# Ledger of designs, part 26: designed miniproteins, single chains, continued (3)

Each design is a single chain, and the fold is of that chain. pLDDT is the mean over its residues in the fold that is shown.

## One batch from the design tools (miniprotein)

Design m8882
Fold by ESMFold2-Fast:
Structure m8882 (fold): chain A 104 residues (1-104)
Amino acid sequence: SEILALLDEMRALIEEALAAETDPKVRRVLQEVLGTVDLAIELVREAEASTDPEERRYLLLLVSILLGGDELVLKRVAPADVYERFSALVERIKAAIAAEVARL
C-alpha cells in the first residue's frame, strides 16, 4: 500500500526528530504526533481489510483529518525542517487517499 509506505516514512521522520530533540515540551508534542501516526496506520489497515466502500471512505477521511491536525501543531512547535518534511508527506498521503477514494 502506498498510503502505508508513506505513513511508515512519516513515523520514521518523527522518531528521527524525537532522537535529536532536547526540549521536553517539543518532545512531548512529537510523542503525541507519533501516537496519532500509529493510529493512522491502524485506520488504514482497517480500511484495507474492509469490503464496505462507505467504511473505507470514512476511515481514510479520518486519517486525512488526523494528519491535518498534526501538521498544524508541528508548524507551530517543530523545527522548520521537520515541519516541511512532515507537510510534504501529508500532501502525498492526502493525494494517495483521494486516488483510493476515487476508486471506491
Scores: mean pLDDT 91

Design m8883
Fold by ESMFold2-Fast:
Structure m8883 (fold): chain A 108 residues (1-108)
Amino acid sequence: SDAIQQTRQQAIQTLNDIAQQFQDLGKQYLSNGDTKKAESYNQGASLFQQIAQQVGELTSAASIQAVTDLVKEAYDYAKKGDFSKAASLLTAAAILAIGEVLRDQGLV
């Protein structure tokens, strides 16, 4: 249980760090007059924070790791400017996290 709690805490920290980087980039783009990019990065930050909350409800180290790996891959694609692949991976991470939460609650 302690190992799972530590894994969960590390995953949440990683997701929040990525969300903060997206917020910082959004502010930078806004200050440069690029409102469309600023909005995209701010929406991305919101999605990372939502996934972090879902990870907080996961009880399996394997599920936490799988969601975290998808989010890290999404972040890498976003940094390369491939927002389409990043969005696809974030959608997969959100679906996986929601599915595991629903299963843990006996709602499926």
Scores: mean pLDDT 76

Design m8884
Fold by ESMFold2-Fast:
Structure m8884 (fold): chain A 69 residues (1-69)
Amino acid sequence: MMKHEEIISQKIAEGFRRVLEEHALDPAQREALSQEAVRLANEMIDEKLDEEEVEKRVEELTEKVLARL
């Protein structure tokens, strides 16, 4: 039932947690990353992406966010 959405949420959380742990982000940067994570989660859930595709999307967003910071 909700396992697909759960997988997407978990992969997003893992990806962004690694970014937060590896980079000394300030509060504004953390907030921006959090907002992008929510947008990505909603988009990927709507597209019903598989686990591998979710990982690719998380990498793309992480790169995009870091490039802006």
Scores: mean pLDDT 68

Design m8885
Fold by ESMFold2-Fast:
Order: structure tokens, then sequence, then C-alpha cells
Structure m8885 (fold): chain A 69 residues (1-69)
């Protein structure tokens, strides 16, 4: 879905910004995701870890499941 693709792109961007040392930019993007999907910063961090371990789609699906809770 378009929503899954959007979250995948955002997770990749957060991870890339963090790897580049652009921590404030990564934080702002995390806050955008938190506000849009009604999830905590800890939830986004867990999704990013899952994205690294199992791929960006898995991280995106995790966040969408949390939106329903």
Amino acid sequence: SAELEEIEKKLKEIIDLSKSGKIEEARKLMEEVMKKYGVSGEDVEKAAVLAVLKGYRAGAEYLLKLKKK
C-alpha cells in the first residue's frame, strides 16, 4: 500500500540520517512519524531496529499494527 511505502521511506531516511550523524534531523523525522501514526518514539526505534534486522517492510508493518492499538 501507499502507506507502507511511505513508512518504509521514512524509516530508511531516519536510519540514513542517524548513520550520517545528522541526529537532530533524524529526531525531527521520528517526531513527524510519531505524530502522523500516533506511536511513541520507542515504537519508532523498535521499528527501525526491525527494519535493519528483517527489512524496511517489516518495520513499516510493525508501525501500522501499533496504529490499530
Scores: mean pLDDT 82

Design m8886
Fold by ESMFold2-Fast:
Order: C-alpha cells, then sequence, then structure tokens
Structure m8886 (fold): chain A 68 residues (1-68)
C-alpha cells in the first residue's frame, strides 16, 4: 500500500541514521534509531508491505549484531 510504502521509507531513513551513529561510535543513539526503524517496519508490515518490512527487519538485526 502507499501508506505502507511511506512507513517503509521512514524505517529506511532511521536505518541510515543508525549506520551514521555506528560509524561515529555512538552505540546508544544507534540502538535508539534501530528501535525506531523496527517500529516503522512493523507498521509497514501491518499495512501489507510484508517483503519490504522483512528486508528492513533483517537489516535491523544485522546492525544490532554490530553493537555486540
Amino acid sequence: SAEGGKQAELARRYIEAARGALEMGDRESAEALLQKAEEYAQKARDLGNTDEAAEILAEVERLRAQLE
């Protein structure tokens, strides 16, 4: 859906911000931004954008692994 696509786009922008925070060594900000990306990806999934949401959620898990 168009609304789901908008939520997916917001999630991707939070992913990009989280990558920036990780590059700066700001793990606390990175985790907060990844949590927001997850929230918007879940909203995209609920609106029918399931494939886009699954891809974004996988990227959230990959980036969280870098915090360990």
Scores: mean pLDDT 87

Design m8887
Fold by ESMFold2-Fast:
Structure m8887 (fold): chain A 66 residues (1-66)
Amino acid sequence: MVSDEELLKALLDARTLVEVMGASLEAARAYLAKHYGEEVAELAVRLAGDPERLERTMRELRERIE
């Protein structure tokens, strides 16, 4: 299983790839799968499509990493 810290990094990368760099969801997923694995990549791409849920999830992960 992926740690909360690794998941947070994957979510930040997904947001950057899609929103800042204009990557397609397919390209973002492929990049994330190489760095974090397929399951994390799919989750990160799904959350990148829902900004409210993405921000809430990232906040929860940051609080738990302490």
Scores: mean pLDDT 79

Design m8888
Fold by ESMFold2-Fast:
Structure m8888 (fold): chain A 66 residues (1-66)
Amino acid sequence: MDSRLEAEIDAGLVLMKASVLKLSNQQRADVLEEAARELGERYGDERVRRDLLEAAAQYRSRTTEP
C-alpha cells in the first residue's frame, strides 16, 4: 500500500523527464510506454501502469509539435 506512493513518485519523475528532454510527442509516448511496462512489473501497481499508458496515449494522439 505505501509502495504505491513510491511508484507514483517514480512515475512522476519519468513523466517530468519525458517533458523536459524536448523529445517529440511520439518519442515521449514511447518512453512512457516502456516505463509503464517496467514500473507496472516492478511495483505490480495497475494504477501507475494505467496512468503512464494514458499519458503516453495523450502524447501519441498529438500529431503537431510546437
Scores: mean pLDDT 70

Design m8889
Fold by ESMFold2-Fast:
Structure m8889 (fold): chain A 60 residues (1-60)
Amino acid sequence: MLSPGQQNIRLHLEDLAATLSLEEFEEIAKRILAQLSKVVSPAELAEIQAIVDEILAQKR
């Protein structure tokens, strides 16, 4: 089960993916990951990257 912080990030990414095009989501996700890389561990960043990759695969 995801931590509350990871769950909130996942829900926010899923909401963005539901409202945005593939291209718009990719750009925003890239910005979010860049910001998170400054404040989270590499392991946590990898988990969030995996969520982004799953959403992108579903949108294709």
Scores: mean pLDDT 76

Design m8890
Fold by ESMFold2-Fast:
Structure m8890 (fold): chain A 65 residues (1-65)
Amino acid sequence: SMAAAREARAQELIEQLKEYAEKVEKSGNKYTFWGKPKSVVEFATVTTLLAALGFEGYEAEYYEV
């Protein structure tokens, strides 16, 4: 179903964001990540993944530690 496909896509994005995070918290449909991107390329990747997760209808924030 469309809903199942959207949830699967969101889980892929969350798992990719976890690669750039030292800590993750979930509250309902809101995910908060804390980490330290090591390069401009990693910053761009995190930004792209956050935007993609937002497009799927989830709230996502990333804070540098």
Scores: mean pLDDT 84

Design m8891
Fold by ESMFold2-Fast:
Structure m8891 (fold): chain A 67 residues (1-67)
Amino acid sequence: MLSHSELVARLVGAILRGDVEAVKKILEEMRKQGIDVSDEEEERFIKHAEEVKALIDEIDAQGAANR
């Protein structure tokens, strides 16, 4: 089973990649492992991942326009 350190590393990686679904799954796994994650904290992490995804999508759109 994933350790606390592995879950934290995966969570940070998912946020930085804008992978909202991965963030949700990792937070659920953290809760199952006994790590205290509030609904408010979950919403904050999801919002951060969504913001990163929006930035990635914007960069990708700009790259496509510059083809």
Scores: mean pLDDT 78

Design m8892
Fold by ESMFold2-Fast:
Structure m8892 (fold): chain A 115 residues (1-115)
Amino acid sequence: GPLERIPKDQALKDVKDLIEKAKELSKDKAKIGQSASYMTSAMLVAMSSGDDDVIKETKIELGKLNYLVAKEHGDGTSGQNSINLLKQAGATDSLSDIYKGSQAIVEQTKKKLGL
């Protein structure tokens, strides 16, 4: 069945709370997986609102957070997630520094792995 619709104001609050938890967890390399789980929950809440602006803004905020994780921990998966989220949000030009930074981290990770 379709996802249950939640009120926009509730979705905005819940997304913000989940992203703040993800951001706190992301400071610890051992908790990157827990951080990613909270980011996934934030995206599901945003989608459950059915509001395109909430969905777009959530993708932008998650793109920024994935970039910070990639930058602080050298995590290529987070870098790739940042690229994908910013592309989906149409924010590659407005957030060009973050987008290019994420691309650079992904390429550095590939070089380190001999890919």
Scores: mean pLDDT 89

Design m8893
Fold by ESMFold2-Fast:
Structure m8893 (fold): chain A 83 residues (1-83)
Amino acid sequence: SMLEEKIRKILLEEAKKAGVELSEEEIEELVQQTLDAIRGFKLDEEDAERFIEAYAKLEIARKLNDVELVKKYSKIIQEIQDK
């Protein structure tokens, strides 16, 4: 779907910026997790776009063990969910 391709693109772009390599399996798992979250929380288009970017950055930060970035993006995700 267009949404799955958008999620995949953002994940790949954020991984490249951070110098992180994601396997094809890791990418597809993260795409599915992101899609399930968007559907589960019933996010509108604007909140879905914000969530996709924040979640990609959060997962990359976790892989880097960057505690400050994990806190930053976790807070953004929580704010999106609390609407």
Scores: mean pLDDT 84

Design m8894
Fold by ESMFold2-Fast:
Structure m8894 (fold): chain A 90 residues (1-90)
Amino acid sequence: SFEEKLAQIRASTDPAEIGQIFGEIMSDPSATSEQLGKAAEVIAELAKQSTDERHKEAYISLLEALRSYARSKGDKELEKLVEEQLEELK
């Protein structure tokens, strides 16, 4: 389920594993804009908390991928949410 995937992201310390799970959320055709937004919030918090620059860059790349996906779908609310999260990470 979506909540199980979010829990796995929160429990993981491996950016590669987090990226795979996040990719599964994004590729799920049943995923709602609200679910994608919640996933983005979790990834943004991981980026803010990361002391490893490489890990932070990986999380930022996941957010950039979601922003591109939102743009391609015309989901302006999700695009704006992700852009605001990326701005906070500067």
Scores: mean pLDDT 86

Design m8895
Fold by ESMFold2-Fast:
Structure m8895 (fold): chain A 90 residues (1-90)
Amino acid sequence: SIEELVKKALEALDKDIDEANEILGEIAEIALEKIKDPKELKELSKLFQEAKDLIIKYYEALKEGNEKEAEKYKKKIKEILKKIEELYKK
């Protein structure tokens, strides 16, 4: 399910950036297959791009030892993944 993939993506975020991005790609494929409305597809594409950008920023913050910024980006990633899940369930 998409809920299980979102959970796996969040778990992978703490272990392996490549795995997190791979799971994000799987979520994108499933969502793009179901969602056919052009407006929703545009919103979905924006959310996926924002998630990818935030994952990069999250790992940059981790490398710099900036725990506060890392936590902030992780929270934003979780919020975006929730929005993708909600858009998929609509």
Scores: mean pLDDT 82

Design m8896
Fold by ESMFold2-Fast:
Structure m8896 (fold): chain A 78 residues (1-78)
Amino acid sequence: DIKKLAELLHEIKILSQDAPEEVRELINELGELISEKIDTVAEEILPLLEKIKEALKKKDWEKVKELIKEAIELLKKS
């Protein structure tokens, strides 16, 4: 579901505006990797992006970093 993926990435970018620089850098890297591999990983990445969004809303920056690193690892393996 490319539409759901795009909406979720947009929300994550908006929520990350107040995030520390290292979190914003990780979100940018994640977005680039998703754009490169969108056809192969959309369904697998969606639940993880939802978790990232929830952690961003809570401003749990350590959890956000953990989840983004997990997502990046998943994308690199595919």
Scores: mean pLDDT 79

Design m8897
Fold by ESMFold2-Fast:
Structure m8897 (fold): chain A 82 residues (1-82)
Amino acid sequence: SEELKKGLEEALKKIKEAKNLEELKEAANLLIDALLKYDPDVFAAIGRALDILGILIDAELTGDLEAAKKRIIALAEDLLAE
C-alpha cells in the first residue's frame, strides 16, 4: 500500500513534467510498473495498465499529448484518492 502510493506519486510527478510523448511513455511505464508490482487487486491493476496503454496508443496515433496527459493524470489521482 505505502509502496504503491509512493510509486503512484513518483509516476504522477513525471507524467505532469512530461514535455513530449517519449517522456510521457517513460512516466506512464513507471505508473504501470507500480500498479502491477504493488496493487493487491491484480485484476484491477491489469485493467488499469491496459487503459493506460490504450491512452498511449491513442496519443501516438493522434499526436494529442495534452489529452493523454490529462487522462493519465486523472487515472493516477483517482487511484491516490482511493
Scores: mean pLDDT 85

Design m8898
Fold by ESMFold2-Fast:
Structure m8898 (fold): chain A 71 residues (1-71)
Amino acid sequence: AEVDEAVLRALLEEGERLGIPNEKVPFVPEGTGLSEAQRVALVRTGMASMGLSQDQIDRLVRAMLEARREA
């Protein structure tokens, strides 16, 4: 949906700025029924398991939340 497209775009743009390959950028669609807190926890866990730094994770989570709230 519209929100999913906006969030994915924001994550990929921020990931590119940070030099993160698209394959390491986890995406959780709105249709999963997860709360914001659950989505943040899942994304943080996924990124950490792929070797992303805490700074990279924080920046990507911020981009995701900003896009979700503005869409």
Scores: mean pLDDT 75

Design m8899
Fold by ESMFold2-Fast:
Structure m8899 (fold): chain A 80 residues (1-80)
Amino acid sequence: SREELLAEIEEILRRIEAVADEVHARALADPSLVPAFLATMAEVQRLVQQGYEALKQGDLERALELFREALAVLERALAA
């Protein structure tokens, strides 16, 4: 349902914030990670913007895919 998709989107957006904070904390602890951090955050911002544009167009499935992609980018950065 629309309500279930919106709830999933809200959960993923909360997860994006949490993981982004972890990536940022690592960059603060190790300055050698700053270039990779900036590249990661630029990609995440681009995907999140595209996700919000999909939401404005009423395409909840596309928005969910884009927000999931943004989360995956952040999780890959933590795994490196």
Scores: mean pLDDT 88

Design m8900
Fold by ESMFold2-Fast:
Structure m8900 (fold): chain A 94 residues (1-94)
Amino acid sequence: SHMEEQRRALLEAILADVDEAIKAIENGDYQKAISLLNRVKALADKLAQLGYEEEASRIRELVDKAIEAIKNGDKEKAIQYLKELREFVRELLA
């Protein structure tokens, strides 16, 4: 259960950073959004270290797609990927 408690804390931190990244994109603060998303990737790496490689891989995939969309100027696509990531993390916490 200690690993489950650590996993829950990491997922809650990821969810908070994803929500803040969506708000940053909506406000046009793309540098803040990218910084938050890089932090999400670091939290996903910690999930992988705990043995949750599939969860970490999916989180990283969606983050990388969102960052690419931001770099391409596709705000709608970036928000879509982050909403998909948010739903995925919420389901893991349920």
Scores: mean pLDDT 91

Design m8901
Fold by ESMFold2-Fast:
Structure m8901 (fold): chain A 123 residues (1-123)
Amino acid sequence: SSLEEELEELLEIGKKTSPESQKQVNLAASGLSSAADSILAGSGRAAAEAVNNATKYFKKAASLSSPELAGEIAEEVLEALRELRALLDRNAARMSPEDVAAARKALDDAIKTAEDILAQAKA
């Protein structure tokens, strides 16, 4: 899947970082993968929790990295989040409106966080 390709690329970028940053990248990728599984299972609230946890991890990974690597992390995270947003939209009918709203908010907040990291890396 497109999401699997973005997560694999994120893991490859993680290998270029410090051991502590790589640990955070691996946790972020796992969280985003878990969010996809939750969306497919119809659990928007669990997906929101997984996205919020992944956001903490990729934000930490970027903070531990050079500006160039922080930008690369943010770009791949942003692509993965966009794929998750599209996956949520395709599966929204399987969830309550409240669960869709929770997952949508978590994804929108995560996208904003990744965009902010990318903007700061370019400064």
Scores: mean pLDDT 91

Design m8902
Fold by ESMFold2-Fast:
Parts: structure tokens; C-alpha cells; sequence
Structure m8902 (fold): chain A 61 residues (1-61)
């Protein structure tokens, strides 16, 4: 399975429907985006770091 594609899909799913009340760390861990490889693939696919993307979404709440 291609990490870049998988991470991009997970990132889009999280961004489209974030769970308010959860910490960015919990969401990142659930999505498997905590690993350095997943983070690199996520940045390659979305142009953003997963923690920053999740924090931006959660910060709106």
C-alpha cells in the first residue's frame, strides 16, 4: 500500500469531519500519522504537517 496515498486519504477524512473535543495528538495517533514516515507522506500529499493541519482545524473549535 502506498503510504502517500493512504496518508492523504486519512488526512482528507480527518479534515472533512474532525471530532471536536479530541486533542490533535489523539487524532494523529488514531490516524497513524504520528510516525515520521507518515508525517513525511502527509506533507508530500497535502503540503502541510499533520499536527499543524489538525491543530488548525481544532483551533477553529
Amino acid sequence: MEHALRVARLAMELQANPQPGETAEEVLRKAGLDSPEARAAFRAATGMDPVELLQAVLDEH
Scores: mean pLDDT 62

Design m8903
Fold by ESMFold2-Fast:
Structure m8903 (fold): chain A 74 residues (1-74)
Amino acid sequence: MNVATGTVQLNEPYDGVVRVRLTRGEYTGEGLGVAKGTTAHVGASTDLPVGEADVEVYDSDGNLLGRGKGVVTG
């Protein structure tokens, strides 16, 4: 299983556990991250291929907090 890691800048301050969606081409995955202020740190196990992935960060209610890039490693 591969691991996706990344740092996402948020549209507004949020502190706590966040939900993340990972996308690489046709592949999608979900995971968790931790946000503090305007920054979210993402670390998630994933079946996405190694390389760059798009990251979307959501709060517990499903509101989009930010978008960024991550890296998938094997």
Scores: mean pLDDT 82

Design m8904
Fold by ESMFold2-Fast:
Structure m8904 (fold): chain A 95 residues (1-95)
Amino acid sequence: MTKIIVKSKADPEIIAGRLDTALALYDHEIKVYPDNTVEVTTDAPAEEVAKRIEELSRGSNTKITLKPDGTIIVETDGLSDEINDAIKNKEGIGA
């Protein structure tokens, strides 16, 4: 089972909602902590989850670390306004 830990200064409810949508086809549980940490547990493969988080964090200053135990740690300054485009499989305007 894949575990995702997101540490961000962005609104944790927005992060939780984005992850909920990205993992809608998998069994998952989302927990928001008082320090704005978002923890997600899912049966989705860790590598697939990491790719989806990369798409959701496009345009933000985000660091993603995949651990051998299937834990994914995400550190981000926030989600960009372009994330809706990433979810719809749109390439942004270039790089």
Scores: mean pLDDT 71

Design m8905
Fold by ESMFold2-Fast:
Structure m8905 (fold): chain A 86 residues (1-86)
Amino acid sequence: MNEKADELVKKANEVLSQLINTDDEEKARELVEQLRKIINELKEMGYHIEADIILAFAQIILALDKLSGTNEYRAKLLEELIAEVE
């Protein structure tokens, strides 16, 4: 993996960790937007497997939010992200 792709994967892991621990709507919006940009940039660079792994973690967070019923706004943002990037 090139330096840029490696840094994007590291950043995605950090963003996912922050997203799991936040219930703030504005922070969730910022974090989901960061994930969208990272996923799209990885796909553009040809790192589709890495992008798909990040999406899988986003889908897990979405599933947990739907089961808990506590993060409706974040769940909506994640549904929109997943629909746009597959």
Scores: mean pLDDT 82

Design m8906
Fold by ESMFold2-Fast:
Structure m8906 (fold): chain A 71 residues (1-71)
Amino acid sequence: SSLDEVNKAIEELSKASNVEEVKAIIEKRLQAGVSTETIGLALEKLVDEGKLSKTEFNELAVYLNKKAKEL
């Protein structure tokens, strides 16, 4: 289900220690066919959990949309 994919993305992204590691995981998930919507929802959950700041989220959302257009 889409919820299972979001939860898996949350687990993978939450293992990152910095924004550059999150970006690497985003690229890996996009190449694996995971949707931008699923990754975006996972990033929003990390903000809600306090693992990601709103500023980091905005940077990552821009990166996600840019990389999705390159595929």
Scores: mean pLDDT 84

Design m8907
Fold by ESMFold2-Fast:
Structure m8907 (fold): chain A 68 residues (1-68)
Amino acid sequence: SPIEARLLREAREMIDLVERAPPEKQAEVLQVLQDGLGRAVALIRAGASEREVREVLERTRREIEELV
């Protein structure tokens, strides 16, 4: 599905950001990623709109970018 394809693509990009984080920040960045992806998956399972899933993923990416 388009939503699942977006989730996979953005997860891959955010994993790359985690790998670039300083060692002392990696645990915090990984936690933000896990929380964000968990929320996105929960929304998809609940039948939420693509817009809602996109908003969660965009917010998660922004939080990660602020930490790295």
Scores: mean pLDDT 83

Design m8908
Fold by ESMFold2-Fast:
Formats: sequence, C-alpha cells, structure tokens
Structure m8908 (fold): chain A 68 residues (1-68)
Amino acid sequence: MTKEARVKAASLAGRKLGEKANIDPEKAAETARQIAEENPDASLEDIVVETGKKLGAPEVGEEIAKNI
C-alpha cells in the first residue's frame, strides 16, 4: 500500500468513527490522518483504536477496527 493510500484509508476510517460516535466526522478523519502520519508502522486497526481513545470513544474505535 502506498503512503498516500494508507493515510486516505485512515482518514476514511476516522470519519466513520466520528459518525458512529456522534463526533464531527471531519475532526475524527483529521485525527486519524495525523495518527497515521505520526505512526508509519502502525496498522489501520491500531490507528483506529488510538483515534477512538484520543477522541474519548475507545469502544467505537475497537468496534470499527474489528471490521477492517
């Protein structure tokens, strides 16, 4: 996967997290994108879980990670 594709996938997963957790989807997408860029070796599952923790919705992050 290219670096650009990975960051885009993280942003899309973050947006989905925001929608499910009733958090601004753009803010959630940007948070996931930032975590992906700061952690180039992290899996998409790890990025989504960390995004959920950072936004105060850890259970939603874990649920979305299970579907990746």
Scores: mean pLDDT 81

Design m8909
Fold by ESMFold2-Fast:
Structure m8909 (fold): chain A 71 residues (1-71)
Amino acid sequence: SFQDVLDELTKQAKSEIESTVSDPELRQQALDSIDNVRRSLRDLYEQGQISEEEAKELFRRAKETLLRLLS
């Protein structure tokens, strides 16, 4: 399901954040940001605004931007 895809992407992103972001406060902010991205993309998909492929790409870009800013 799309939910399973988002859950797996979220799990992988959180693991990457935990291994990359050394500051505890920035790490928590990054983890919260990923949860917000997941919820937003789920809502857009459920509303028929984006496809699964678009959601995956948007998630990937958001993760990359977040890691770039916090690394």
Scores: mean pLDDT 86

Design m8910
Fold by ESMFold2-Fast:
Structure m8910 (fold): chain A 112 residues (1-112)
Amino acid sequence: DPENRESALESLELLLLTRRLLKETGGDEAEVLKRMARYLQENKVEVPEVTGPAEDLLANLPPEMQAAARELLAEGVSLGHIQEALILVTMVKENNLSEEEILEAIEKLKNL
């Protein structure tokens, strides 16, 4: 399915950017969250609609991540872009995704 392949490639490119930002910041998840959320909004990346209150998303985050998310909300970054940035950071960290693994996945999808 070409649409599924394009969507998967876009997701992998966002994971790659997230991994590179984690490396550049020395693993500062709050700073990466801010940079990724701003990137997603500035580039008008399509993200799932968030219909619940912002407090529900923020309540489950560590204090530094809550502070970063509140700063983004004050700047006018959408809750959807903040949520997507959180998902990307979490996926890279919890699955220990390397830059090399993400690049290999991108190449495999391009050759399908």
Scores: mean pLDDT 82

Design m8911
Fold by ESMFold2-Fast:
Structure m8911 (fold): chain A 83 residues (1-83)
Amino acid sequence: SKEELFERVEQLEKEADELEKQAKEVIKDPLELTKLLMRLLAVKTDTFVARRLAEKGKLELAKEQLEAAERGLELVREELEKL
């Protein structure tokens, strides 16, 4: 539903912000930090596009975009856990 998509968007935005904060605290190398932040920017961009598509009632396209953003976030999380 549209409501479920907005809830997923809000959760993803919150998780991306939390990972950004963690990355800034943990990653000491400026180059490695920049690489991770660029990947988080891609996740945030996909999330923004998903929100806009959901607002326009394009629910299936919004879902596909959100799934791409969620996959990107998982990859960033895995890299942070490996350090």
Scores: mean pLDDT 87

Design m8912
Fold by ESMFold2-Fast:
Structure m8912 (fold): chain A 68 residues (1-68)
Amino acid sequence: DFEAQEAAARAKLDALVEKHGLTPEERELAYSGLRAVLQHARDQGRTVTDAEIEAVVEAAKIQVEMDK
């Protein structure tokens, strides 16, 4: 079930957001990134990985830093 997989991925992302203390701006970018990787995984007929979720958090932090 795609909806269940998306919910599980969002729960993991939420835990990482709390763990790393993301700002609201970083959080918004992380959720956007998660939506993109979930869509890509769906297009390939696979599930998103924990590594992809962690990469989304790291990318959001880097993007906010570079945009300043």
Scores: mean pLDDT 79

Design m8913
Fold by ESMFold2-Fast:
Structure m8913 (fold): chain A 77 residues (1-77)
Amino acid sequence: SAQDKLQQAQDYLQQAKQLKEQGADPKEVAKQAVKAANYAHEAIQIGDPETQKKALEVLKEAGLLFKEAVDEIQRKK
């Protein structure tokens, strides 16, 4: 369901945030952010307007985390 996809998106976003806070490998942060974005995208496609609004917020946050992680990977090579 759309709600299940949104929940998965939120869970992966939370994991990405926790990994970043712990100073984990930015590649692992990027992986969780991509998973969050993918589930958020699915929730947008099949969800009602309220689910879409929440999923768009997850997608935005996941995108920022991914960009930060990629920037860090590029600095560390």
Scores: mean pLDDT 84

Design m8914
Fold by ESMFold2-Fast:
Structure m8914 (fold): chain A 82 residues (1-82)
Amino acid sequence: MEKRKKFIELFAKKLEIEKLVNEKELEFIRALANGELPDVSDEEAEEIRERLSKLSDVVNELEEKILEKGFEEVEKELEEKE
């Protein structure tokens, strides 16, 4: 159960990061609409993109294994590595 929960949490983390990127874009558009100069650093957005890319790879690998073997078999493999 805990390994399934970790996968779900990892997937949720990916979605959370995607939401954060979209929120940054909305902040930029809102600033422009209000006639304000957007004071947004691309550095933070780049860090978020890197984390999203790494999480995407892990999630895709786990998702493929789950589709092939089911959650129980994937949990068993994760248990064996510890």
Scores: mean pLDDT 63

Design m8915
Fold by ESMFold2-Fast:
Structure m8915 (fold): chain A 79 residues (1-79)
Amino acid sequence: SMAAKLAEAEAAFEKGLAAFEAGDYATAIQHFTKAADLFASLGLEDKAARAYALAYAAQHRRDGREEEAALWLETAKRL
């Protein structure tokens, strides 16, 4: 159902945030990407864009690119 898919997207997003806060960027990327794909499939473009921005922030943090990560975090905050 649409409601079940939305709940799965929200749960994936929360797991992504928890992993990101813990510094587990690889896990954060997986969860944020899953959330983004689910939100996109539901037509929730702003939520999908926010989740993708957070996935990019996690990728840059994983790769030691703190300045680029900060830009993607700011992008997510404005969505």
Scores: mean pLDDT 92

Design m8916
Fold by ESMFold2-Fast:
Structure m8916 (fold): chain A 100 residues (1-100)
Amino acid sequence: NEEVRQKVEELLNNPDIFEALEELSRLAESLSPEELVKLAEELLKNDSEKAKLFALHLLMEAGIKASGERQKEIQQRVQELNDELLPLSEARRQQLRKAQ
């Protein structure tokens, strides 16, 4: 959907990150899990931190809407991207693994 893509580009150019994320969340409510995943993967081709943050929010929404094995796949991708955006030290990762 070209209209959705254009709206996401407008949001990426919005200097108010919180307003842009709120509008992105509203847009995401109208999309299927597969449309959200496709849009997120397109955003991840842009190596900007803002595009990665937007992709994370889209994948989180997709994970909430999906079910079964597809939900697990999407949630794994969310975890991978979250670890990339906010890396923990190896010691802290070991502490978190021991707590789980």
Scores: mean pLDDT 74

